# Designs tried in a protein design run: designed miniproteins, single chains, continued (4). Part 66

Each design is a single chain, and the fold is of that chain. pLDDT is the mean over its residues in the fold that is shown.

## One batch from the design tools (miniprotein)

Design m14431
Fold by ESMFold2-Fast:
Structure m14431 (fold): chain A 104 residues (1-104)
Amino acid sequence: DPLALASLQVIDLFLQHYGITREQFFDVIREVFPDADDFEALQYLLALVAHFSLTDEKLREMMERLIGPDAVEEAQKVAQSLKEQDPETWERLVARVEQLIANA
């Protein structure tokens, strides 16, 4: 699946950029959504990556080179929608990822 492969490549790029492991990043979703399926988990992980690209210009540039600017913008819109739907859960996810980055 080309879309699933591209999604995993974006996640790997994010992990390498901040020095976080795949296990640590996926664990953030498992802690908040223990019953999430693989598709739901992947959507949240991509939304988190897109969220951090809003303030990290180098991350945004690397993502745009991999998937194009339109796909990055759409992922950022998904992140905004998730934040608006459940802001407390979204803030918890973001805080957990920020803690992983700080401890990397």
Scores: mean pLDDT 84

Design m14432
Fold by ESMFold2-Fast:
Structure m14432 (fold): chain A 73 residues (1-73)
Amino acid sequence: SKKKKAEEYLKKGKELLKQGKPEEAAEYFKKAIELDPEYGEAWYNLGVALLRAGKPAEAIPYFKKGVELEQKK
């Protein structure tokens, strides 16, 4: 299912963050969002990955979207 595959991509992204690979992690979080655009945790983690990649301005809208999606459910 799309939900299961989005969860798999989120897990891979989190593993890459633990390895200090935020740019690669961001790509997996983007894939999770493509499969489940309402997956708030994926939006939030994309923000974290962008922040750790040295792109704080790019991170802000993703953090906001993640918080909004988690509050709606």
Scores: mean pLDDT 86

Design m14433
Fold by ESMFold2-Fast:
Structure m14433 (fold): chain A 66 residues (1-66)
Amino acid sequence: MTLEIETSLSVEKQIGLVLRLLGDPRLEVKIVGENTILVTTTLSKEEFDKLVQELKSDPNIKVKEL
């Protein structure tokens, strides 16, 4: 399953988010723009839904399921 993440975070917080995502070997992270990240996952549906919910809890993060 693939997510498109668009952020309005500071540079430091954007780096922190990318590092957190890269910490899970089931996530393939591709930076496609200065504020846009593609994440391809091998997560279970339950873990994927949890990740989406966690990301959407931040008002500076927009998530689109592809």
Scores: mean pLDDT 80

Design m14434
Fold by ESMFold2-Fast:
Structure m14434 (fold): chain A 68 residues (1-68)
Amino acid sequence: EAHNNLGNALLALGRYDEAVEEYRRAIELKPDFAEAHNNLAAALARSGRLKEAGEENREALRLRDAAA
């Protein structure tokens, strides 16, 4: 959660590569953290890494559907 929150702050500041690193840290600690996967997708998209963003968005949707 702390890494996800730091990623959110970095994303808001436009520091997309650093936000990506922090969201990946959040996922390393909790791989089923759908919010972190979704936030990682947003950061990747903002940095122009659209293919990787699409992959993370699909994983976030899969995890949310499984949790619902």
Scores: mean pLDDT 82

Design m14435
Fold by ESMFold2-Fast:
Structure m14435 (fold): chain A 69 residues (1-69)
Amino acid sequence: SMQEELLEQLKELNEKAVEAARKGDWKTAAKLFAEAKKVLEQLSGELREEGEKLLDETEREIVRIAVLA
């Protein structure tokens, strides 16, 4: 379904955002995370709840990387 494809896209954007953060590319990390948030806005129901949880986990990881940098 389109919703499942959007959730997969959100996962890929989150992974790329974390990778950019690990490289110290904060501008790219912020852009990718913002794009993931836009994909979340297109999700509904249970898939939106899953996407929100994934975004929260990704945000926590990016913050952890930033604190250690």
Scores: mean pLDDT 88

Design m14436
Fold by ESMFold2-Fast:
Structure m14436 (fold): chain A 81 residues (1-81)
Amino acid sequence: ARELAEKAREAAEKGDAKAAAEAAIKAALRAMELAETLEDLLRAIALALRAIGAELDGDAKAAAEAAEEAARLAEELEKKR
C-alpha cells in the first residue's frame, strides 16, 4: 500500500496526473477489499473518487495526496486482522 503512495508521489513530481491517479485508485481498491464496515467501504470509495477527480483536473499533486490517504487507510484496516 505505501509503495503505491510512493509511486503516486514520484508520478506527481513528473507531472503525470494519470499515473498518480492510477496508483491512488489501486490503493483505494486495496482499502475496499479490507473494509469490513460500510463506513470504511465508503471512506475507500471517496478516496477513489478523489483520485478520479484529480486525474480529470490534471492535478497530479491532489492524486498523490489521495494515494497517501488510501494507503494509510489500507494499513489501518490490515492492522485490524
Scores: mean pLDDT 81

Design m14437
Fold by ESMFold2-Fast:
Structure m14437 (fold): chain A 61 residues (1-61)
Amino acid sequence: SIDELKEELEKLIQELNERGASREALAVMERAGEAQKLPEEEMKKRLEEIIRETREFIEKL
């Protein structure tokens, strides 16, 4: 669900901040905010994309 995607994204944003990647955390928050303006199906796809890319970034830290 969208709520589950938002919760996962919040956890990833917290992890970025804990790892000192505060600029990336802010960028992810801004992208998520823009995604909230999209229709539900497009929002889900955008949030899933942001989550995937953020996980990949964290793995490379």
Scores: mean pLDDT 86

Design m14438
Fold by ESMFold2-Fast:
Structure m14438 (fold): chain A 56 residues (1-56)
Amino acid sequence: DKDKLINAAELFEEMAEIYKKEAEKAKERGDNEKAEFYEKMAKILEEQAKELREKA
């Protein structure tokens, strides 16, 4: 179901943007460990979204 895969990809993309914003906030506070964690989570979600779009 193409529409379901696209909707799931959009959700993961939105979640990735939230993690990117949290990473920037963590960097501003000097919390490099949390920033790296959030950046890693955003990357994983972006990769999953790309895979879902490719399957659609």
Scores: mean pLDDT 86

Design m14439
Fold by ESMFold2-Fast:
Structure m14439 (fold): chain A 76 residues (1-76)
Amino acid sequence: MEEELRELVERAQEIARRLKELGHEEEALELETEVAMLMIAYAVAKLAGDEEAARRYLEELRRLVEEAEERLRELE
């Protein structure tokens, strides 16, 4: 689970970097902000022992990253 979180965050950071290189700095900032919020929500859920909420936030993060990857492909 934590390994999957790390992989998703790394993917998101790479997408944001590519968006900035293409001149889409605002969209990159929006992605980075949404990822950070989901990371915080995941950490809070883990701290509270809410394993199901943690899984949902991880799934939301995965969807966000997949949608951002598709968006990046459209912009190239």
Scores: mean pLDDT 84

Design m14440
Fold by ESMFold2-Fast:
Structure m14440 (fold): chain A 97 residues (1-97)
Amino acid sequence: EKEREAVRLLLEGYDAYRQGNYEEAVKLFEEAIKLAEESLGKDSPLTAVAYGLLSRAYRKLGKVDEAEKYFKKAQELDNKATEEQKRRLADLIAEVR
């Protein structure tokens, strides 16, 4: 499913981020967001997490304005998510790992 592929890309992006490959992390997080929006819609918890990580990667690249923009999007989406939706995402991440 596209949802599992989005989670896989998110995890690959986070690994790139931890290795200092911030430009690669940005690309992987943008791909994860696209797949998450196509499969789950724009307001999913997966999209919220992906925007949060994208914000962190942009901050590491010195793109402060982009980082703040995506951080705000992540917070707005996270505030809309239910505890059940957050739990389902956590379970899916555990399955993909």
Scores: mean pLDDT 82

Design m14441
Fold by ESMFold2-Fast:
Structure m14441 (fold): chain A 62 residues (1-62)
Amino acid sequence: TERLRQHGDFLERRGDMAKSRGDYETASKHYEEASRLYEEAGDTERSEKLKKKSEELKKIAE
């Protein structure tokens, strides 16, 4: 569980970096993967937050 959260944190940071560079497609993918990892770790609230961030960035990238 803790390892899944740590990996999720890593991917969330990667998504933030991609977003700051204007790479919304990459940021969206990282947030989506992080959301999945948080869900598996039992952190539903953080998972839902990142899922929404991913979906918002997908709309911008389209």
Scores: mean pLDDT 81

Design m14442
Fold by ESMFold2-Fast:
Structure m14442 (fold): chain A 78 residues (1-78)
Amino acid sequence: MEEVVRRFYVPAERAAAVAAALAAEAAAALGKRDEDGAEVVDASALEVAADGSARIVLTVRLADGRRVRVVVEVLPAP
């Protein structure tokens, strides 16, 4: 399965709120298709580390039937 990593650097005080918002959007996107036929078929639970970094993993099925793992990371900026 192909993997794509998307990293967001945010002020440390905002990292938890941004991560929670992204997790909520990922959950809401389950079963939804975009205009290109891509569908979110799975979303992991939000994983938050002690340093404030957060990670969520989505599995997206493309129109051609390929599955791509999308790793979303929210990282506190220094």
Scores: mean pLDDT 76

Design m14443
Fold by ESMFold2-Fast:
Structure m14443 (fold): chain A 64 residues (1-64)
Amino acid sequence: SSLQELADTMLSLSPEQQITALELALPVYEKTDPEVAEKLRKIIEYLKQGNVEKARELLEELRK
C-alpha cells in the first residue's frame, strides 16, 4: 500500500529528513484521508520534540 511504502521510506531516513518528507506528504493526506493526516501530525510533533522512539512506533503502525 502507499502508506506501507511511505512508512518504509520514513524509517530509512534521519529524523530531520522524516520531518521534511512528512510535512510534504501531510497536505495530500489531509484531502484524501483525514485520519491518516492526524497520525502524520502526531509523528511530526514527536519528531520535533525529539521523541524519536514514539515517532518510530507510530510509523511502524502505519506500515501494518
Scores: mean pLDDT 82

Design m14444
Fold by ESMFold2-Fast:
Structure m14444 (fold): chain A 55 residues (1-55)
Amino acid sequence: SPRELAVLQSVLAILKGGADFLRSLYEKTGDESFKEEAERLEEEARELEEKIKEM
């Protein structure tokens, strides 16, 4: 449904924004935990993008 697609696109934007923010924190702090969490969100965003393409 168009509403379900809009919700998934919103979640995708949040995942991408979160990953970018964590990457920025890693660059400022050098804390590897921020990099690891950013990579996790990037992978979740990639999987969600693939699901959206199949809808």
Scores: mean pLDDT 88

Design m14445
Fold by ESMFold2-Fast:
Formats: sequence, structure tokens, C-alpha cells
Structure m14445 (fold): chain A 65 residues (1-65)
Amino acid sequence: MSTGDKLLDAAIRSLESIAPEEKRQELKDAVIATYDKLLAEGKTKSEAVSEAVREGQKRLAELEK
């Protein structure tokens, strides 16, 4: 879908806003890597963004400890 890239950018910015500053680059890289992997597997941009956001949220939960 044409909004996939905008959704990814918005999701990354949202996750970065709640992550510690020193972890933002690591989190961003992980989300982008998941997105690229899913696109390579033939997922739609919308599906790839949803799964990448889930991965980012899991990593953020680990940072709460």
C-alpha cells in the first residue's frame, strides 16, 4: 500500500520517543531490519510495518528492566 513507508517512519518515531536516547539507534536498526526481511519474504508493506512494530515493542519491554 502507498502509505507503508509513512507508517514505518511514524512507527519508528513513536518507538524512539519512548526509548532511552542511547538505545534509539539500536531500536531503529532492529525495526528497519525486520521490515526489510519481511519485504524480502514477500510481505506487503502494511504487514511488514505491523511485524516490525511488534519486534520494536518486544525490545522496549526488555529495556524496562
Scores: mean pLDDT 75

Design m14446
Fold by ESMFold2-Fast:
Structure m14446 (fold): chain A 57 residues (1-57)
Amino acid sequence: MLELQQRVNRAVNEIIDAVEAGDFEKAEEILREAEAVLPPGAAEALREVGRREMEKS
C-alpha cells in the first residue's frame, strides 16, 4: 500500500543521511526500528538497501 512505500522511502533517506554523516550506529538503529514495523518482504528489501549503502560508503 502507499503508506508502506512512504515508510520505506523515509527509512531509506534517513539511512543515507546517517551513512553520509559517518553515523553507522544511527543507520543500524533506523534499520532495526523499520524492520520491527514493516512486513517481512519490505524489511528484507530495506536491509539489502542499507547493506549496499554502507558498502559504497
Scores: mean pLDDT 74

Design m14447
Fold by ESMFold2-Fast:
Parts: C-alpha cells; structure tokens; sequence
Structure m14447 (fold): chain A 68 residues (1-68)
C-alpha cells in the first residue's frame, strides 16, 4: 500500500493525509479542488464514503483510480 501512496499526485496525497488527520474541512476543500480539475463525481463520492467509514484501504484504492 505504501508504494501506491507514493505514486499519487501531491493533491491526492494531501487528501489522504487530511483524511488520516480527520481534518474534515480540508477534506471538503480538497474534494472541491479535484472536482474543479475534472475528477468524476462517482470517484469523489467513493472517496468521501471511504473517508466517512474510516476505510483507509478503500480510500487509497479510490485515489489510485483517480490518479490513473
């Protein structure tokens, strides 16, 4: 999983760190930035659900999918 994290863009890494820190305001701001950059709404909703559920593995997998 660490290798997947290293391959993420800086913005996606920042979102992962904000989620780990339970910084919900920063999470919302970063999801809005990703939306403005053209990330699909379904992937943003997937990331939000993973964060809300505390499912770090699902969050990492979703962020890797967004990054590719």
Amino acid sequence: MEEKIKSLSPLLKELLEAAKNKDWKKVEELLEELRKQGVEERDLEGARKAIENGDEEQLINTLVAINE
Scores: mean pLDDT 78

Design m14448
Fold by ESMFold2-Fast:
Structure m14448 (fold): chain A 60 residues (1-60)
Amino acid sequence: HMTPEERLEEFIKKLKEIAKKNNVPQEEMDQLIADYKKRLEEAIANGDEAAVKRIEDLIS
């Protein structure tokens, strides 16, 4: 029912909620999210499909 992109966004939203409840600074949370997205995009660019699948499976 959800696209892979929507599933990734849902996971990110859940991470933000957990961070807020644990008083994690939003700035640090944004950096973590950016790092995950960059790694996923780099894995795709490098043709590292195994890493892409692992990240996507973990996020879903």
Scores: mean pLDDT 68

Design m14449
Fold by ESMFold2-Fast:
Structure m14449 (fold): chain A 78 residues (1-78)
Amino acid sequence: SEAKARELEEAAARTAGARAAARAAGAQDAARAAEVLALAEEAMKAIKKAMEDDSYVEEAKRLTAETEAALAALQAAL
């Protein structure tokens, strides 16, 4: 559906933003930055699967939220 496509596009944009922020913070906290980057990679894989199969939409949303939570923890430590 258009609503699901929009939600996945939004999740992809949020995940890309988290990756960029983690890369920028990598020199200050390499371990937490690596955690954000690893989660972002899994989130992107789930988003790609969700675009073809609705059963992965909740997993994609969960991994995107986990990526943002890890970024928030990184930023709080800086």
Scores: mean pLDDT 85

Design m14450
Fold by ESMFold2-Fast:
Structure m14450 (fold): chain A 126 residues (1-126)
Amino acid sequence: LEEKYEKLREKQIEEALKTRDLNLLARGLLEGDERILEYLRTKGTPEERVETLRRALELLEETLEALKSAPKIGEEAFNALDEGVLKIVQAFLDDPDPRVRAEAQRIADLAIKYGLKKTAAYLASL
């Protein structure tokens, strides 16, 4: 079962990078995928970064609201989301495009609102 999920995830990441589908890229960012993060930082256009971060923000809020309904599963998923969100804010809060910085700040604000502890601690250190 785990091996099949790993292969499905790999296929989804390959498809995201090949098609540049914004929803697949946004999901990969929240899952903390380093290849998607590096693509957006180094090869992605400012417009791709802005739109991917907007979709990541929407998906993050929906996921955090859904996790409130499942406390035991929610704690582990919350910690995984915190790791992904931390990578996003570390990569994009200092982006050269002010629109990208604004979207990263909205993700940071959402992380503080929902109590993502690692992301909140990083932001407090700035």
Scores: mean pLDDT 82

Design m14451
Fold by ESMFold2-Fast:
Structure m14451 (fold): chain A 76 residues (1-76)
Amino acid sequence: AEAEAERHLKAGLEALLNGDYETAVKHFERALELAPDHPLAPEAYGLLSVAYRRLGDIEKAVEYFKKARELEKKLA
């Protein structure tokens, strides 16, 4: 499960680098479903915030930014 989540994190990052924000969102959301407590979960939520902001979904961008900050405090 964690290895599959890491595959999705990598694919999401590649999609972001290519400007494919919709594909990046799908991969990051799947990674967080598979491993919500992964050490990179705060980073994944932060990248979801960036992707949703690029897609114009400001409400979701703010929501995921807050989730990223909450998890940073929990995993530190």
Scores: mean pLDDT 81

Design m14452
Fold by ESMFold2-Fast:
Structure m14452 (fold): chain A 66 residues (1-66)
Amino acid sequence: SEAEELARKAVEAALAGDVKAAEEYAKKAMALLSPEGQEHLEKAVVAAITGREDLAERYLRLALEA
């Protein structure tokens, strides 16, 4: 889905240290997600920015299942 592709790009950009791209993709993904999915995606992006790759992947999965 478009939400999945955008959310995945947000986390990938965050892990690469591109905070600006991560925020842009996350904003677009959040418009397509449930409120619960939005909360999980925010946590995924923050985990990715702080180098917590395993935690970011877990929250990304929860965001897409919400």
Scores: mean pLDDT 86

Design m14454
Fold by ESMFold2-Fast:
Structure m14454 (fold): chain A 119 residues (1-119)
Amino acid sequence: AAERAALDARADEVQARATAVAREAADAAHRAEQVAAEVAGDEEVRRLAEEARRVTAEALRLAGEAGALAAQGKAADVATGKALLDQAEAKLAEAERLARRARELTEEAVRRGEELLAA
């Protein structure tokens, strides 16, 4: 009972964090695309936006896999559920790292775009 409740809480946390990282990554990629459209023809802004979109796609894939593993962990026995949640948490950590990278790329694209528009 106590171990099941702890695993269910971990699964819920993974799903909540996966949703948050997916939103963060998608928001970053969308902003990068907006800047690339606004400074159309700038090769560096286009490159940064394309890299942000690529990194975001990978973050979304890993967040989705983490969420699926967490759901499977809730449905499985305690031993199997623990192993699945350990895998989900590892994938989620990588998704969070990639979401941070997407944000960094987007911030660089925004900064460059603002400099170009101010000139």
Scores: mean pLDDT 88

Design m14455
Fold by ESMFold2-Fast:
Structure m14455 (fold): chain A 73 residues (1-73)
Amino acid sequence: MSREELDLEVALALLDMIAGIARSQGKEEYAEYIEKIRDKAEALGDPQRALELVKKAIEAFNNDDLEKLKELA
C-alpha cells in the first residue's frame, strides 16, 4: 500500500471506533453521520481527499459540532 492508503485505513478504523463511542454515549445521531462519512471516504477512490474528509469529521466530533458532521455526510 502507498503511505496515503495506509494512513486512510488507519483513519477509517478510527472513525469506526469513534462511531462506537458515540453510540455507547447515546449520541446515535453523531454515530449515524460518522458512519456515513466513513462510507463516503472509503468510496471516494482518492486517499488524499478521503483522508482530509476523515480529519474534518474527527475535528467536528471533538468540537461537538453535529451540524458540521451533517454537512460532511
Scores: mean pLDDT 83

Design m14456
Fold by ESMFold2-Fast:
Structure m14456 (fold): chain A 83 residues (1-83)
Amino acid sequence: MVPKRELTPEQIKAIKEVDELTDKYIDELRKNADSMTEEEIIEFTQKALKEILEKGKDADPHVVIANALRVIGEAIDLIVKKK
């Protein structure tokens, strides 16, 4: 089991920021996808992933990877729906 003292306030904050940032990007993609090209969705997703990785550098890598996969999955679904 993960040690209870392993999560510092800074790490807890980083995890919350990554989760909130991921939810924000997914919401933004869903709202704007209809007005975006496939290329713009890909570029937005790449930018979102870079920011998630930057914010998550102090968080658990598992949390960062899980959130990155959520954004990628949403982007793929939206691109497929455009075709």
Scores: mean pLDDT 77

Design m14457
Fold by ESMFold2-Fast:
Structure m14457 (fold): chain A 94 residues (1-94)
Amino acid sequence: VYMGEVEIPAGLTVKAFGNPAEEEAFQLAAEKLNLEDPAKFRLVKAEDFNPETNYSKTIINEDYEMAEGDEFYLVPAWYVPGYEDSYWKVVVTA
């Protein structure tokens, strides 16, 4: 279920295999969406996200700096009661 969209600034980083709850880009997106338990969600690249399966086959697995125009989805990392099929679009702005 598409839940909405949030904007985050360019220049925020994600570390390869880092803890999503400690990453700047993830933290800001989760805060803007008022997620009750952000540790149960993950940020995935839009091109890797399949809305039919509601999951990306690939998580961000290398150090990445957010660039203007990048698109991601915030999705549940595993079964999350009340959010099993929920996802939010994340757009990177200047």
Scores: mean pLDDT 65

Design m14458
Fold by ESMFold2-Fast:
Structure m14458 (fold): chain A 62 residues (1-62)
Amino acid sequence: SMDEQLQQLGQQLENARTPEEVVAVVQQGARLYQEARDRGDKESQRQALELIQQGVDKLLAM
């Protein structure tokens, strides 16, 4: 499900140790955002965007 995929990506972001791992999470988050947008799922869109923002912030801190 979308919720399970978002939860898994959140876990991957927390465990990411390299810029490449963080970029992979951000890219997958962007794909989930597009899928949520296509479904009209505003809550999943919000969660995906928050995940993308957290990933970008983590990259800038590396």
Scores: mean pLDDT 89

Design m14459
Fold by ESMFold2-Fast:
Structure m14459 (fold): chain A 80 residues (1-80)
Amino acid sequence: SEAELARIKAAIEEAIAAVNATSATPLTIDEATLDALARRLAEQPVTEENIAVLLSVYLPQADVAQIRALARLITERLRA
């Protein structure tokens, strides 16, 4: 649903903002990548592992520590 996609997009943007607050190399995501990632996440079970795999594909500039932190935060937000 559109509401579910909006919720997933918000969770991704909030997680990126949180990681950027503690990162020397800030991550950015464009609207097209955000939309594509949110749609792929909607098709998968909400687990840190599934989210981390998708993040590594859609955010290739992110390091392993950033991917792990994002996966945890997105999982927490989507399960709330």
Scores: mean pLDDT 85

Design m14460
Fold by ESMFold2-Fast:
Structure m14460 (fold): chain A 78 residues (1-78)
Amino acid sequence: MEEEIERLTKEAIEKVKAAKTDDQALSVVNEHIQRLVELGAPPEVGARTAEEISKAAKENGHDFAARSAELAAQTLRA
């Protein structure tokens, strides 16, 4: 599971970096969070990966996607 989550997170980060619009990056974020939920990822692990994706999105100018990922991380820990 953890190895699978790491792989999916790396794929999501690369897709976010390649995204041409914030909406495309947001789609990647939402897809990743859905996959984490479907896999039954531990909340702590899911939150950390969402935080990593949020950072990548923000660094690439995708502020809306970054905010969405940050909120998802908070929700997963609640």
Scores: mean pLDDT 81

Design m14461
Fold by ESMFold2-Fast:
Structure m14461 (fold): chain A 99 residues (1-99)
Amino acid sequence: VEELVAQLRSPDREVRVQAMIEIAKSGDERAVEPLIKLMESTDPADRDAALYAAIALGLMGDERAVEPLRKIAENPTGPFAEEKAVYARQALAMMGVKV
């Protein structure tokens, strides 16, 4: 699962999308905490990876992601905050959580 999470940082968009889909399909709970950490990254190099991590968390529907996603959606701060907030809101909607 760590290998798939690392692929979210790939320079190839197709690799990033495929990794996101495979993580979501696997439902591997071991991916949840690494995805939360990636989503919370403030490194500009992780911008796209963080957005894909939020989507993967939404597709997985694990309750552990709800509060981290709410924090980003309701109080967006730091670099790329508005972009992260949009994806966090989409992830919460996928999980059936009211925002």
Scores: mean pLDDT 75

Design m14462
Fold by ESMFold2-Fast:
Structure m14462 (fold): chain A 78 residues (1-78)
Amino acid sequence: SGVEALRQRLLEAADSHEKQLKELFNDEEIEKAIEEQIESMRKAIPSMSDDEVEKLRKEMLEKKILLSSLRAREMAAG
């Protein structure tokens, strides 16, 4: 469906943003980028259910958590 196609493209966009945001070493900026992508998707599909949005957000956050864990380990941040 169109929703699944947009979901896949959004995840691909998140992966693209990963490389850019890694250079900034800022988890908050990654989180903001995820929120902006979710808002953009909601504007494109206003009929999207809250459940669908939460599932997508959870998947994107899981990717962010993995990235944050790797960076935290590398930087030994407090």
Scores: mean pLDDT 64

Design m14463
Fold by ESMFold2-Fast:
Structure m14463 (fold): chain A 55 residues (1-55)
Amino acid sequence: SALERTARLLSAATGVPAEEILKLLEEGKTPAEIAEEFGVDPEEAERAAVRAALA
């Protein structure tokens, strides 16, 4: 699924387990908000999520 792919990409970028990121996404947090919380560039996280959804 797109959410699982997004969680894996954000996990690689943040160092946070993909399962934890997936739970945050399921709670309605955006990729940008999650990235900002864990010290990653929100714009890069958004671009990665869009790419994951389109691929």
Scores: mean pLDDT 77

Design m14464
Fold by ESMFold2-Fast:
Structure m14464 (fold): chain A 57 residues (1-57)
Amino acid sequence: DPRVEALAREYGLSPAQARGLLTLARELGIDVAVQYAQRELGLSREQARELIERLLE
């Protein structure tokens, strides 16, 4: 998905990391995906939430 790849680049992530976040958000919800992105990917809470909401569009 070109959109996922573009979002990954914008937030300094690999496409695989962005796809993983999208899957996590779909399966376990936004709050779990936000917590994962902060702890494992080094994103701020606001950056993580914004990215995940944009991935779910």
Scores: mean pLDDT 85

Design m14465
Fold by ESMFold2-Fast:
Order: C-alpha cells, then sequence, then structure tokens
Structure m14465 (fold): chain A 60 residues (1-60)
C-alpha cells in the first residue's frame, strides 16, 4: 500500500477528502486527525492518481 498524507484548511475539508477517498478509491483506508488526513491506497498507479486528485480538489 502507498500512504499519502495531506493537511487541509479545516476539519470539514479533511472529512470531505477522507469520505471521497473511501467512496472513489476501492480498497482505500483513511485516518483523520484534526485537519490532517492519512490515505492508504493500493500500490496501483490509477489508485494513487485518484487519491492525489481527491487531495487537490479538497485543498481548494
Amino acid sequence: MVTLRATFKNLYTAIGAALAAIGEVEGAKVRVSGNEVTIEVPDDPEAIERAKEIIERHKG
């Protein structure tokens, strides 16, 4: 698995990113700590790219 970590502007944005990762990336696991999210995705370029897009969309 590949681990991605990102810090967002606030808790709501962090939760939004975590929910998107669970919903859009099959096999994803997430942890939320305040405005920081850890996303673990399968070691698959498609899954990694999708998780990065989710992070970028939610950093707005």
Scores: mean pLDDT 82

Design m14466
Fold by ESMFold2-Fast:
Structure m14466 (fold): chain A 71 residues (1-71)
Amino acid sequence: SSKEEKAKQLLEEAERLGVRLVLEGKISDEELQEISEMLKRAKEALEEGNYEEAIELAEKAIKMLEELEAK
């Protein structure tokens, strides 16, 4: 489904952005923990077929990561 594909793409984007920010030293341990927990919940939602929840969680993670990148 289009929602499943979107959820997978957003999760992959969030993971790539997160790795980049870790390597650039632009994310604190607390911020990394919060985003990692959010991505874990998104992956669990995707595995359970809750694509809309997976999308929402992945989009929230991306927004947080984009705000950190903009520092």
Scores: mean pLDDT 87

Design m14467
Fold by ESMFold2-Fast:
Structure m14467 (fold): chain A 61 residues (1-61)
Amino acid sequence: SLAEELLEKARELLKQGKGGAAASAAWEAYVIAKREGASEELLKEARELYEQGRKLATEQL
C-alpha cells in the first residue's frame, strides 16, 4: 500500500540522518494508513517513526 511504501521511505530517511524528511514521510503514512483502516501496529510504527524523525530534526538545529 502507499502507507507501507511511505513507512519504508521514512525508515530509509532515518538511516540517512534526514530527520525532517523522515518525519514528513512517516506522518503522511500515518494519515493514509488511518484512512485505509490499517492495523494498530502499522499506525503505531508510523507514529514512532514520526517522533524519531522529529527528535532527530530538532537535534540538528
Scores: mean pLDDT 84

Design m14468
Fold by ESMFold2-Fast:
Structure m14468 (fold): chain A 59 residues (1-59)
Amino acid sequence: GDKIVEESHDIVGRAISNGASPSVIDQLTKLSKQAEKAAKNGDNDKAKKLVKKAKKISS
């Protein structure tokens, strides 16, 4: 459970540290919050898909 939430937070933090645009940071933050909610609800498949989408946007 916790690894998905941690990974989503790391993606947002790294984007901020690397000077990503505000629009990218907003998208990553929204995906991170959605992934956290999905993981807390036991929907690990949805949470993993949201984290994967965040990684694609951050790259």
Scores: mean pLDDT 80

